# Designed miniproteins, single chains: the designs that were tried, part 69

Each design is a single chain, and the fold is of that chain. pLDDT is the mean over its residues in the fold that is shown.

## One batch from the design tools (miniprotein)

Design m2386
Fold by ESMFold2-Fast:
Structure m2386 (fold): chain A 56 residues (1-56)
Amino acid sequence: MEVITLVLRAESEEELEEKILEIIQELEAQGKRVVDIEVEQISETEYRVTLTVEDA
């Protein structure tokens, strides 16, 4: 189990969701499973996304 923290820029909630889904797909392609997702808004367009992942 490992924790990955990313800062993502998004101008809308929909854009943020799309970026998070892309990251999840990349992790799954690497044989990882995302077990938890935490999202914190830092500014109007910046979000801290914390992903907890484990080997699938």
Scores: mean pLDDT 82

Design m2387
Fold by ESMFold2-Fast:
Order: sequence, then structure tokens, then C-alpha cells
Structure m2387 (fold): chain A 84 residues (1-84)
Amino acid sequence: MDEYYEELARWLEDSLPGVRETGGVEELSLTLPTDDDSEAQRRYREALRRLVEASRNLRRLDVTELSTEEFERLVEEEKRRLER
């Protein structure tokens, strides 16, 4: 799973060189919760962090307020776009 998200972020980084820039997104990773299902949440948050970094060039996205369900929907949409 993490391999897929890493591949997605890597692809976005390749397409958008500006995505490499770490900023507010890094602060998000530091604030990641480690209380409930830390493994699943942290894994998802980490993947989303890379996705948000890539999307930063297009529009700023706040992952902190994003739910796990919303995250999965975003990932699935991006995957479908990449499959094309």
C-alpha cells in the first residue's frame, strides 16, 4: 500500500518539479495522530502528505481536516487518473 502512495507521489513529483518543496506539508506529518489505529492512520496520512505536496502547485490542500474516508476517495480518484 505505502508503495502505491509513494509511486503516486513520485509520479507527481516528476511531473511537477515544484512539488519537491517541503513546507507546511511537513508540519502536517509531525502533527499526525498516534492514538487510534496509529498504523493505518499514519500510513494513510503519510501517503496523503506526499499527495498534498504534489497538489500544492495546483491548489493548497489541508490534510489535517481530511477524514480517512475522504482520503481514500482522493487516492482512488488519483489512481484512476494515473491508470489512464
Scores: mean pLDDT 49

Design m2388
Fold by ESMFold2-Fast:
Structure m2388 (fold): chain A 99 residues (1-99)
Amino acid sequence: MEEDLEKFKEAVERAEEKLKDNEEAREVIREIAEILVELDELKKKGITLSEEEQEKLRQKLKEAVAKIRELAPELTDEELMALVAKEYLELLEKKKAEE
């Protein structure tokens, strides 16, 4: 595997180990991934969000990230981003299978 993929895999494994007993933090990470999937789907369908709707989504993401920092302060930025990316990719794959 390429170095970037190995680092990503290691970051995911570290994040999952740190959060194994932290169900609430894992749920918030899934919520962040779901928001990102919704944004991707809206863009794919050619739906233009208003400035107000875009601001509401930015605010939701900001609040979710703040909540993760409170629930799992032991997570590094790298580990958080890797776990969000993993959940996002899994959701995209699931939606493609339903098409």
Scores: mean pLDDT 78

Design m2389
Fold by ESMFold2-Fast:
Structure m2389 (fold): chain A 75 residues (1-75)
Amino acid sequence: SRDEVISLLKKFHQALQDKDFDEAIRLTEELMNNPDATPEQLQGVLTAVRQAYAETGNPQLKELAERIEQKLESL
């Protein structure tokens, strides 16, 4: 549902603010698997993940960004 996607996005941004990257990754995977998540919402998530990767160098965030990019290419 739209409300479920909005809830997941809020939790995702909170996890990034808290630097809880394991939680941010899990929430992003839930968003990518939710059919109600729009391409625009996933593009916003991709931008945030790319910024977090640029700041941290965390290879899990790089892999996540690549998966989001592939998901967007399939839409």
Scores: mean pLDDT 88

Design m2390
Fold by ESMFold2-Fast:
Structure m2390 (fold): chain A 58 residues (1-58)
Amino acid sequence: DEEEQKTLELVGKLIDQGIYAGGTYGGKAGSEIRLLGAQSYVDPEKGTKEANELLEKL
C-alpha cells in the first residue's frame, strides 16, 4: 500500500530527527504531528502530506 509506505517513511524521518521515541512526540512540533497522525486515521493521504510539510519546516 503506497500510503502505508509513506507513513513508514515519515515515522523514520521523525525518529532520525529525535522527535519520535516509543510513540511519543516532543515539543510543539511533536504535538502538531500527533494531531496530524490522528487525522490520518480518517484521511491518511492528507495527514501524511501535512506531517511532511511540518517536518520540512523543522
Scores: mean pLDDT 54

Design m2391
Fold by ESMFold2-Fast:
Structure m2391 (fold): chain A 75 residues (1-75)
Amino acid sequence: SIEELVEMLQEALRSGDEQLLTMAITSLPKQQLLAAIEKVRGEAHPSLRELTLQILRLLGVPEADLERIRELLEA
């Protein structure tokens, strides 16, 4: 479900789990990504910040949204 994917993304970001991050982020609808990441504002593991942005860029997330996500991850 979408709820399970959101929980997986949030857990991956907090724990630094690259494999879990990749599975969750590629499975979530793009419209859910901003809301999911907002819930972990400032809690993202430093090693995953740039990787998250790189994956989202490859998935075609607009640059304006990527900049917003960067702010949330680095808060």
Scores: mean pLDDT 80

Design m2392
Fold by ESMFold2-Fast:
Structure m2392 (fold): chain A 84 residues (1-84)
Amino acid sequence: GAPALTVTLHLEDGSTITLDLSDVDLSASAKEVAKKIKEIIEKEFSGEKREQAIEIIEKLVEEHPDADGYEFIKLLEEESEKRK
């Protein structure tokens, strides 16, 4: 099978969350990919980590409405790197 696709987000409090995106269609629009990622975050995380992660996702979609899923994942990784 294809290798698992995972993304690690660094949060403002220095914690990290890891997202398994293997079931996400990255050829879809950034809005559709963001919706799926938010669903994953809502299922796996709670409290401050959920709130911070969702805020990052929504901000990136608003700033990059014409991006595809592959571009969106790259932007998400770049945003996470700025928080190190």
Scores: mean pLDDT 78

Design m2393
Fold by ESMFold2-Fast:
Structure m2393 (fold): chain A 100 residues (1-100)
Amino acid sequence: MPRLSPEEALELLERLREAVIEESDAEEPPQSVDEVTGEVLLLIEKKKYADPEDPSVLVLDPSTPLGQLFIEATGRETLTSLEFLDLLMEIARLVREALA
């Protein structure tokens, strides 16, 4: 996956927050980086993006804000579950560093 700058990670976090607010049934908008990333993981699990032939592979849905965001960020329509988790953790790490 492409390497993110702290500024790009901040922009991606705001887009992730907006996508979570739009797609989740959460009563309160996620405030912290950890809340945003946690809600993203729950949305991916809820929507069952897993490839039927390989459950370790996530198929990104370009019709959803979340899917479109990850396609734009990675240039890929599919990610392994590990690559997806690594991207979320990298965004969280860079955002924490940028805000420190």
Scores: mean pLDDT 71

Design m2394
Fold by ESMFold2-Fast:
Parts: C-alpha cells; sequence; structure tokens
Structure m2394 (fold): chain A 111 residues (1-111)
C-alpha cells in the first residue's frame, strides 16, 4: 500500500494529466458556458489538491480526497455532454478518474 506522501505524489501526477486533457477539450469546444464550467471545476480541483498536499491528518485527507474525486466526476460529466464515450479524450478522462478512485481505496486501507 502507498504511504500518504506517495499517494500525494500520484495525485499530483494524475492532476497534471487531467490539466492536459482539459486543455485539449477547451481547444475543441466553442460553447462559452461549457468552457467556463470546465475552467471553474479545474480551478476548484486545483485548490483541493493544494489543501491535500498540506494535510497531515489521515481522516481529513480522506475527506478532501473524496471531494476531489467528486470534482473529477463533475468534469467527466461535463465532458460527456459534448464528447461521445468512444472519444480518446473521454477515455483518457475516464482512466484518470478510475485511477484516482483506486488510489483513494488503497489510501483508506492504509490509513
Amino acid sequence: MLSLEELKEKLRELFEELEGVVAELLARLTDPAVRARLRELLEEARRLLEQLEAETDPARFAELAGRLLGLLQAIQNEAARVLPADDPLMRRLNAIVEEVARLLVEALEAL
């Protein structure tokens, strides 16, 4: 099982991948409302990640990590409004969300 520090490093790596996927989405999208929503969700996720990086209490870390997963699912749902499930960007986004969920389960077993 991952240490809390290793989990934080993995979440940071996945967030960098998420930023890349959202940047590609924003380049394809013309709807200003969808673009604004994706930017807002990404900024909220970034703030939660910063809080997670500073958190030393395992229970609080788990709570914040769950909230981060919720924001990632919101980004996924927003993307699904404009992309079919078979789109490569949608598949990449789904893979990121699945990996975060897997890490959170491992973290809860380790904490």
Scores: mean pLDDT 80

Design m2395
Fold by ESMFold2-Fast:
Structure m2395 (fold): chain A 100 residues (1-100)
Amino acid sequence: SAEEVLELAEQIGVLVVIATDELRKQGAPQEVIDRLEAIAEELSRLLQELKRDPLNLEAWRRIIELAEEAVELIEPYDPVMAAHLRKLVERLRELVEELE
């Protein structure tokens, strides 16, 4: 359902914020932190858009793209969190394909 897809995407957004805070504490480069913060902000914006129009497949594809970028940025500092996020992103992709 669209609600389950939205809940999963919201969970991914929250985990990106948590991972960013952890990476900041670990002394990750400011460039990495800035990009993750930008990703989290864009994910939040897209989620608000999708709450109004959950069949916007372009917005869903952008969320998946941003979440995959976040996984790659997190992986060098927190491979366990990156692996967890990757599994959630894979599940999100499967659910989005069911909306098509």
Scores: mean pLDDT 88

Design m2396
Fold by ESMFold2-Fast:
Structure m2396 (fold): chain A 88 residues (1-88)
Amino acid sequence: ALSSEEEAKLKSILKEINELPEKSSATDPKLTMELVNKLRGVVLYLAPSLAPKAVTATSLEEELQEAEELAKQLNDEYALSIIEKIKK
């Protein structure tokens, strides 16, 4: 079970992830959407109660690493900021 503070943090992060396509300066919309989907998967894996939709991830650490590498490839500082907030 998540603490109320951890749940509030993850809700804030999820909001920022949802805003990523609009706030990102990245020129590749396909890779930006892939990054959004990976980050949503990570948050919902950590807090399934935030959304009833089932999310399947092979490894939380692996998904975070792949998301970070994709954000660096896109040179997306906004996405990197979100990833840093997810890391505990």
Scores: mean pLDDT 68

Design m2397
Fold by ESMFold2-Fast:
Structure m2397 (fold): chain A 97 residues (1-97)
Amino acid sequence: VPEVKELTPEQLERLRAAGASDLDLAIVYAEAGQKDKAMELIKKVEPELNEYARKAIELGIKNNDLKGGIEVANTLLRLTPEQAKALLDEYEKEKKK
C-alpha cells in the first residue's frame, strides 16, 4: 500500500501554472489517496459539471475508483453529448463486470 503523498503549495502552483484544472488536481489527489482533498475540488467545480460527468464521478465513488471516475468525467466535458453517452455507457459496463 503506497503512502499518502501530500502535495506542497509549490507543487500545486506549478501544476496550475502548467494549465492544470481543478479536476486535473483532483485526479492527482485521488491517486495519492487524498480522497477528501479530491472531493473538495470536485465540489468546487460541481456547478460546471454536466449530467454525464457527475454520473461518472458517482460511479467512481461507488466502485472505489475515484481516480477513474474523475478521469472519465474530465474526458466527458470535452466530448459531444452523443460521445459522452457512449463513453459513460462503456465505463458503467466495465464497473458492472
Scores: mean pLDDT 75

Design m2398
Fold by ESMFold2-Fast:
Structure m2398 (fold): chain A 82 residues (1-82)
Amino acid sequence: SKLEELIRKALNLELTDEEIEELVDDPLLRATLITIRTSALAGVSKEEMLKEYETLLEYAKKSPTASEEYIEELETIIKVLK
């Protein structure tokens, strides 16, 4: 999917913050991709990121306000990190 490609490129430092801002109109997804890129640039391992996003997904599934779209984004991030 396009989302998997964007996440993979952000993780591999193939996108700049400026390119993410140009490619992604959704401010929440933009912030997520910039965060992933910043973590990768700071040397946070895929294993550490995976644990963080698995924890976020657990909280999102228990939240009455979490959208299906947000849950799908978290599941896609986890899939790319595996």
Scores: mean pLDDT 84

Design m2399
Fold by ESMFold2-Fast:
Structure m2399 (fold): chain A 92 residues (1-92)
Amino acid sequence: PLEHIRRGVAEALALDDPRERMEAIARGVLAALREAVDPADAPALELVEEGWRTASVAPEDAERLEAFGERHRELIEELVEAARALVEEALA
């Protein structure tokens, strides 16, 4: 799973635009989540990606995302922390 995040961080370091850097890191985290979660949770990950693109979430989709977040809270926290640590190491 960490290989996806490491790749995203490496891609981000080659970019000058802060927005593009964040998108590269986000893609790495999402790829790690896709590898770790059940295929049945793929629709929820698609909703996360859609929300990032549009900066909005429909009310019915918000409930599904909250349920997904609660089911995978520990995994999400672990992957986000790993991404932060890898960014800090790369910038040191």
Scores: mean pLDDT 73

Design m2400
Fold by ESMFold2-Fast:
Structure m2400 (fold): chain A 91 residues (1-91)
Amino acid sequence: SKKEEEERKKLLEEAKKKAGIAMGAGAGYLKGEGKEEEGEALLEEAKKLVEDEEVKKKIEEAYNLSPEEQKKLMEEEMEKRKELLEKISEL
């Protein structure tokens, strides 16, 4: 069904956005742990994953959070991504 294909595409794009934000938070966490080069590399990959400028802004904001906020955001966004992938598997 064309409707199911369009819904799958939307869910995949939303899953990419969640992954990007989680990667941005993870990149900032790595920077905080002294792994700055690894963190910068992950941040650039996160930005390349998404085309949405509002999501890129959220990725940059996640990178600059405190380590505790970054850990929480990674857990929340990865959980949301898992829910989106489960919805795709039910289509």
Scores: mean pLDDT 86

Design m2401
Fold by ESMFold2-Fast:
Structure m2401 (fold): chain A 76 residues (1-76)
Amino acid sequence: SVKELLEKAVEAFKAGDYATVARLLEEVVGRENLALFARVSEEEIRRVKAGEVTPELKRRLAQALSFATGEELEAE
């Protein structure tokens, strides 16, 4: 279910596993929609899934996940 995917995404986020956050959010919003939803490029999403994350990308994923869950999540 969407709720279980979002709960796993929050756990991955708290563990610093941004590649898993991106993959789980992609399952929730759809592959083609994730970049638009997170307000980043598709290339940046590919890099995150490969384990390459910048502070800006961490912040964007935190904002996207916060919006999806209704929780206040901050990138560290």
Scores: mean pLDDT 82

Design m2402
Fold by ESMFold2-Fast:
Formats: structure tokens, C-alpha cells, sequence
Structure m2402 (fold): chain A 77 residues (1-77)
């Protein structure tokens, strides 16, 4: 399902953020995943956009690409 795919890409981004020590991105991604699991699409989108902005500012292209894929699946919901 689009929800399961979105969570999968967010969890991949979360793993990379944790390994890189970006605690701000980790927090935003954990909140996005939890909101999505709770069915709160508005909050999930807000936290995803926050994580995206932080990843762009930090120069993390692999995380940025995973978040774009998660956003694509979120838009299909």
C-alpha cells in the first residue's frame, strides 16, 4: 500500500540520519512515521517537510531522495 511504502522510505531515511548523527532529522522523521501510523496525514506531511528542509540544509542527498519517494507515496493516500 502507499502507506507501507511511505513508512519504508521514511524508516530508511531515519536509519541514515541516525548513522550520520543528525538528531534533529531523526526527531522529525520519528514524528513523521508516528503521525503516519496514527493516520494523521497533515502532521505526517508537516514533519516530512521539516526533515526534508533539514536534510537539504545539511547537504544529505541520499536522505533527500528517500524523503522525496516517501512524499510521492504519501500523495497517493
Amino acid sequence: SPKEKAIQYLEKALELARKAGHEDIVESLEKAIQALKNGDLEKAGQYLNEAYRLAVEAGLPEIVELLKKAADYLSEM
Scores: mean pLDDT 88

Design m2403
Fold by ESMFold2-Fast:
Structure m2403 (fold): chain A 72 residues (1-72)
Amino acid sequence: SAERAAFFEEAGRILRRHGVDSETMGRALVLIENRGGINASLEDIKEALIEAGVPEEVAEAAAREIYEYITR
């Protein structure tokens, strides 16, 4: 849907702002989708980012920002 597309565009934008490279970002977005996508919890998003190879501190910050976008 357009809403899902907008979510993934914004999530990718957030990850790029945090310095996440394109390959890691692509893996992270797939893992977020597998964990519920736009319905993912903050914990699901954080775990997906860590699993994708995002450093824990960056994953925590980026996951909060992504989750805030979902719950805006």
Scores: mean pLDDT 87

Design m2404
Fold by ESMFold2-Fast:
Structure m2404 (fold): chain A 74 residues (1-74)
Amino acid sequence: SKIDQIVALVKEELAKLDEEEAKKLERVALGFITYSLAGRPDVAEQVVAKLLETLDEELKKKAEELIARMKEIW
């Protein structure tokens, strides 16, 4: 399923990071998944944008790339 593909992608990207960075990236990914599944893309966009503001520049770029790849699968 598309959800299984997104979960596999997220797990692969989290495995490349240290524990602290992985927790932050996982929070962004879960925000997108949770509200997209709830049929609330408006809330998903707001939650993702707010979480991205809390990240340093390098991790923010990785998070934006992950969200873009998740959107391609969705």
Scores: mean pLDDT 84

Design m2405
Fold by ESMFold2-Fast:
Structure m2405 (fold): chain A 89 residues (1-89)
Amino acid sequence: MPAMVTAEIRAEDEAAARAAGRAAVEALQSTPGTLAVSMHMDPEDPRRVTVSGVFEDLAAAEAAARAVEEAVRSVPGVTEVRITVQEIP
């Protein structure tokens, strides 16, 4: 069953938010079983970014979630990270 990873990231400034978003995209794209990746900057708050990935199964999504957490936490200026993994019906 396909699964989705969503990373909601807040940073101290726009540059940190963009860097964290790019790191999350790279981590998701580098995970085996990746079907799609998207990144959305909040148009009303440049310090907020959401990155989502769709994966062939839950195991791939869980591996991707771990990679995203490590990558995003390594970016200076990240203040909040919430990562969610959900099976898609």
Scores: mean pLDDT 86

Design m2406
Fold by ESMFold2-Fast:
Structure m2406 (fold): chain A 90 residues (1-90)
Amino acid sequence: TMKELMREIVIIGASLTAYRMHAYLVIKYSENPEAREIAREVIRLVDEGQRIELQAEANRDDMAFVQAAYEELQRILSEVEGLVRQLRSL
């Protein structure tokens, strides 16, 4: 349902916000330039995800739009999780 999709979108948004916080800490405290560059990419992707979340909210009556936004947010979350795993290995 639309309510279920919107709830899942909000959950993804919360996860992305947590990853952004981790990335900010890496930029502030890491002496590793590779780690800082990956952290900047995490922030860039999270900002993109936040834009998509806002667009889904603006178009909440359009099921096709919200479904496409959800799928794109899942792709962004997967990419961010991959980058965060890479950060943890450094």
Scores: mean pLDDT 90

Design m2407
Fold by ESMFold2-Fast:
Structure m2407 (fold): chain A 97 residues (1-97)
Amino acid sequence: GPLPSKAEALAVFAIIQATIGIKEAEKGRYDDAAQSFELAAKTLEEAAKVSKHPDLFREAADYFRKAAEYARQGNIDEAIELAKKGIDLASEGVAAE
């Protein structure tokens, strides 16, 4: 098939970053998890700039920023739940490209 769009490629990379954040959170590495979620949010903001569906990627970025905040507070269950919601929205954005 054709190569993925720049928005699709960036969003997939953000999903990978968020998945790493979840794994770090599960290991109790709160600062590492927060950093991964913040990187995922920044990557999705770049995806939104070149996306056909920018609002999906911006909403996903907001979930990852909230996940980072909860991870820094040590509220890991909430951080993982928010990160999973962000991954679902980012995946919907990828499918819509």
Scores: mean pLDDT 89

Design m2408
Fold by ESMFold2-Fast:
Structure m2408 (fold): chain A 65 residues (1-65)
Amino acid sequence: MELDLLEGLLLIAASVEGIDKIEIEFRGDEVVVTIESSDKEAAERFAKIARKLAEELGLKVVIRE
């Protein structure tokens, strides 16, 4: 349930920040997010949001470009 919630929130955040594509992989308590974006500032803002959301849900996030 927490993983499904995080995935939904990450997809919304990526759409809001204008990220071209994200890939999400769940590995136990870790979430691996691969970011594809032409805008590096947007990717950085999204990464900060992703880390905060994962922390609030008790999950660890790994960001990959």
Scores: mean pLDDT 78

Design m2409
Fold by ESMFold2-Fast:
Structure m2409 (fold): chain A 78 residues (1-78)
Amino acid sequence: AVRERIEELVRGLLAKLEEGGEVTVTSLEELEQILRENPETRVTLTPEVRAELEKRLAEEIEEAAKLAEEEGLELAEL
């Protein structure tokens, strides 16, 4: 299902972001600043930041998937 695919993508993104990260991020704004300076930076997210980011990524991917379904595109091409 599309929902399960979105959850899988979000988990994959978070796993890559948190892979061996030494920098602890306590807010979504701090995460955004770090990623703007070094997009490949690996971080450790607090539970609150992880939950907020997971929710926002899921919403963004869901909207993109909805648009792709309306145009007959595959999710992988977004």
Scores: mean pLDDT 69

Design m2410
Fold by ESMFold2-Fast:
Parts: sequence; structure tokens; C-alpha cells
Structure m2410 (fold): chain A 74 residues (1-74)
Amino acid sequence: LREELERALEEGRRAGEEAKKAKEEGDAISYTGYYLRAIGLAEDASLLATRLGDEEGREQAYPHAGLPTHAPPR
């Protein structure tokens, strides 16, 4: 579980960084791919960190990726 959390955080961070670079370069295809990957990995890492009681890991999952938020209106 701990190793899974660490790998998810590392891969999520890399995917988030790649998504940012792709967006800055105007590569919509790479941006979409990395963005979706970063979201999935961040969600997995957040769930794993929550189960472990690892507040640091949970905070690293989402803010580290720097993902844009698109909350639907309620």
C-alpha cells in the first residue's frame, strides 16, 4: 500500500508536469492524455493516502499536479 502510494504520487507529479508543458506548447493531444492521467493518479494517491492516514501524501496528490478545476454548477 505504501509503495503504491509513493508510485502514484511520483507518476501523478510527472503527468501533471507533462500536462502543463504540453498545454504551454499548444499540444492539445499530449495535454489531454497527460491531464487525464494526472487526474486518475492524483485520485488514486489521495484515496491511498487517506486510508494510510497520510495527510502529507493527500496534499501532494492534487496541489502538486496543479490541475485546473471545473466544478459544475449546482
Scores: mean pLDDT 66

Design m2411
Fold by ESMFold2-Fast:
Structure m2411 (fold): chain A 93 residues (1-93)
Amino acid sequence: MSPALERARRAVDEIEKLSDELEGPAKETIQAAADALRRAVDAVEQGNVVEATKYSVAGMLLAVATSYFADEETAKKVIELAREANRALDEAI
């Protein structure tokens, strides 16, 4: 497997774990960010660059939206993980 794709998957897994301790809109928004980034990883594995870019951007926007529902520390962590996932996805393409 590509080391870059493994880093992207790890970042997505860490975002999902952050949602496990939360409830309501904060949990839903963080899970949505993780789901979008997971779809981007799957698209890269399938060689679909357009779909990968679409879900990568969607995942980052959802990570930023976490700031409306979660505390500052949690939102910052989700945004940092989403940036790492996107950086790794760009490296894998």
Scores: mean pLDDT 86

Design m2412
Fold by ESMFold2-Fast:
Structure m2412 (fold): chain A 58 residues (1-58)
Amino acid sequence: MEKEKEKLREELRRIMTEELGWSQAEADAILDGKTVEQLKNLIEAYRRRIERRRAAAA
């Protein structure tokens, strides 16, 4: 199921670089060696962080 893992890595990289303003190198360091479950958990955690920032800005 490498395709699902790669899709999750791409989504998390986009969240980190586009929404959080992290560099690609910083994002890739976080993505290195992660399992599918770890990637899903990180996506959820970063989405919650972004939602809190949006709530604070509103």
Scores: mean pLDDT 77

Design m2413
Fold by ESMFold2-Fast:
Structure m2413 (fold): chain A 80 residues (1-80)
Amino acid sequence: SLEDQLKERIESLKKKEDELNAKYQEVGKRLTEARERARASGYDPAEVAEVQKLLDEMVSLGKEIKKIQREINKLKAELA
């Protein structure tokens, strides 16, 4: 029962990690495009602000991914 609950929780967290990693990759592509727009515009303040927004989003996603990874590792240790 408890072992099965831990395994189900690990699989749920792995799915969430996969979803967050997919979002992180998508934001990374948008960041690359935003950087190109900023350069092409001669660093227009609006385009620079969009780059900063995407950088902040990637930092936030990276922190959430690391939190999920720590939770998975803790649960795996409980199963070992």
Scores: mean pLDDT 89

Design m2414
Fold by ESMFold2-Fast:
Structure m2414 (fold): chain A 94 residues (1-94)
Amino acid sequence: MTFEITLKDKDEAEALVKAAEKFSQASGLRVTFEEKSEDEIVLTFTFDIYLGDNYEVKVSLERKGNKIIATISVINKVTGEVEFEATAEVEMSE
């Protein structure tokens, strides 16, 4: 399974990469980082294990003071339960 997220903020991208690294340790998720243009950062999320059509990947980014908090959740669409979740934070560079 592959999922792409397009970001303009480098600190948001760094937070998501850290969350994905934590999530990878629990779920087999891989993440690649690529800049497609001067204004566009694309993160590609790839699962080593196919989760099937009954799962949804949710990504949340929150700014809290001088930090960005990134959360990656896998939700079972049949039960509505969060099966896997990882959260990471980074300090803003500005």
Scores: mean pLDDT 69

Design m2415
Fold by ESMFold2-Fast:
Structure m2415 (fold): chain A 76 residues (1-76)
Amino acid sequence: SAAAALTQAVLAAQRAIAELGKTDPAVAAELQAHLQAAGDRLAAGDYDGAIAAVSKMAAALPAETAALIAALRALQ
């Protein structure tokens, strides 16, 4: 389901952020803030806001960001 795809994409992003945090905790904290902002917007029904928030992660986590955007668009 689209909801299951989103859950898997979020878990993959969280794992990638945790791994990056071992070598770059400042960038990991920034990515965590963007992922949290996306979650808050999604909870409010703001899919465009959620996509905008995860798009800020693209430079550091291009694959995980693409998966999150695809899952969010499929859920709309």
Scores: mean pLDDT 90

Design m2416
Fold by ESMFold2-Fast:
Structure m2416 (fold): chain A 89 residues (1-89)
Amino acid sequence: SARVEELIREAEEADLRARELRAAGAPPEEIGRVLGRGLAAALRAAELLGTLTVPDPLAALRRLLEEARKAGNVELETALAVAIELLEA
């Protein structure tokens, strides 16, 4: 499927961009925004491929977001928040 290939490409491009941003010393919120877009693309690809094993992926992401907030992990918190927003759209 061309759509699955495009989503995989979006996820791969997001990973590469996040690595570039880390090398450049970008703030964790900026890195997190890129990673969140990639995570949303990867999860949409997994849904289309039928490889998602969790019954409610959005509920799982919201639980992980709470854990990231408690841990003070700004990069992960931003990534999860962005992924949730995109997946709810």
Scores: mean pLDDT 89

Design m2417
Fold by ESMFold2-Fast:
Structure m2417 (fold): chain A 81 residues (1-81)
Amino acid sequence: MSKEEKLYEEILKVVEDYLAGKLSEEEAIERIEKILSKAESKEVRDKVLTKVDEYVKKTADEKSYNRVRGMLLRAATRIEE
């Protein structure tokens, strides 16, 4: 498995746990930030985030997608600070 694919699967698991009510929004953001910090480059982070966004957009309702998108953006913002 590629590092990119592994990061994608780890973030997707966090998203699934959040949508299932197993994680708070803050816990999900912290986990996603930690996963993104393992990426070797900004290009890998952007590619992984794009894959997660496209998957959720295709499979979730608008409200769930908007919540996930907000979490992904906040996690990405924290890592770039």
Scores: mean pLDDT 81

Design m2418
Fold by ESMFold2-Fast:
Structure m2418 (fold): chain A 87 residues (1-87)
Amino acid sequence: KAREGGELALEGGVLAAKAGKGAAQATGGALAGMGGLISVELGASREEAGRAAEGGGYAAALGGKAAGSKEGEKLGELGAELGREAA
């Protein structure tokens, strides 16, 4: 289901952030946020998809910030905002 996909993307982002530094952490965070956004678009219930996107976005923002990636941080923030609006 799309919500589960968002959760897996979030977990993947967290694992990538833990395993690597610099670009790997930034990429992991950004991908987690993007996974959240994709969950919304995949037609899961809006509430479930919104919650997945919000969680993924927050994780991506934290990962991007920790890695010093403005792009990862912004993608995460956008994902969280869109998820919150969908929920």
Scores: mean pLDDT 55

Design m2419
Fold by ESMFold2-Fast:
Structure m2419 (fold): chain A 52 residues (1-52)
Amino acid sequence: ERGEALVKAAKEAVEAGDVALARGIMGEARSLGLYDTYEEISKLLDEHAEKL
């Protein structure tokens, strides 16, 4: 499903250190009304930030 592709792309962006790209993907999920996808990406970003 489309949401799964966005989560995967955001995870790869975070792992590459491209937080700006991951935030862009999160914004795209929100604009598409993919609430579960938006929450999953938001959680992924929060977990990454806590490990700094």
Scores: mean pLDDT 77

Design m2420
Fold by ESMFold2-Fast:
Structure m2420 (fold): chain A 90 residues (1-90)
Amino acid sequence: MEKREKAKQAEKEGNYVEAVKLYLEIADDPDASPEERAEAYFNAAKVLEKLGQTEAAKAFYDRAIEALEQAGKTDSPLYKEAKELKEKLS
């Protein structure tokens, strides 16, 4: 099973610690596109919110936003959603 599918399965099963670990492994892949990296950081941030790790979640939303800005993808739905979710945590 691909790492992305494994991460989603862990999240579905309520294994949030494993889900965060797998999403961060996806983001740390040197072959990941900026969009794939941003999506992985975004998904990790959402799981961290469920764990009550507010400051860590904010940091990973920032990493998702930065990855999309560096790629010139500021018109993506993911960019807007990451900014909105980070603002709700502030």
Scores: mean pLDDT 84

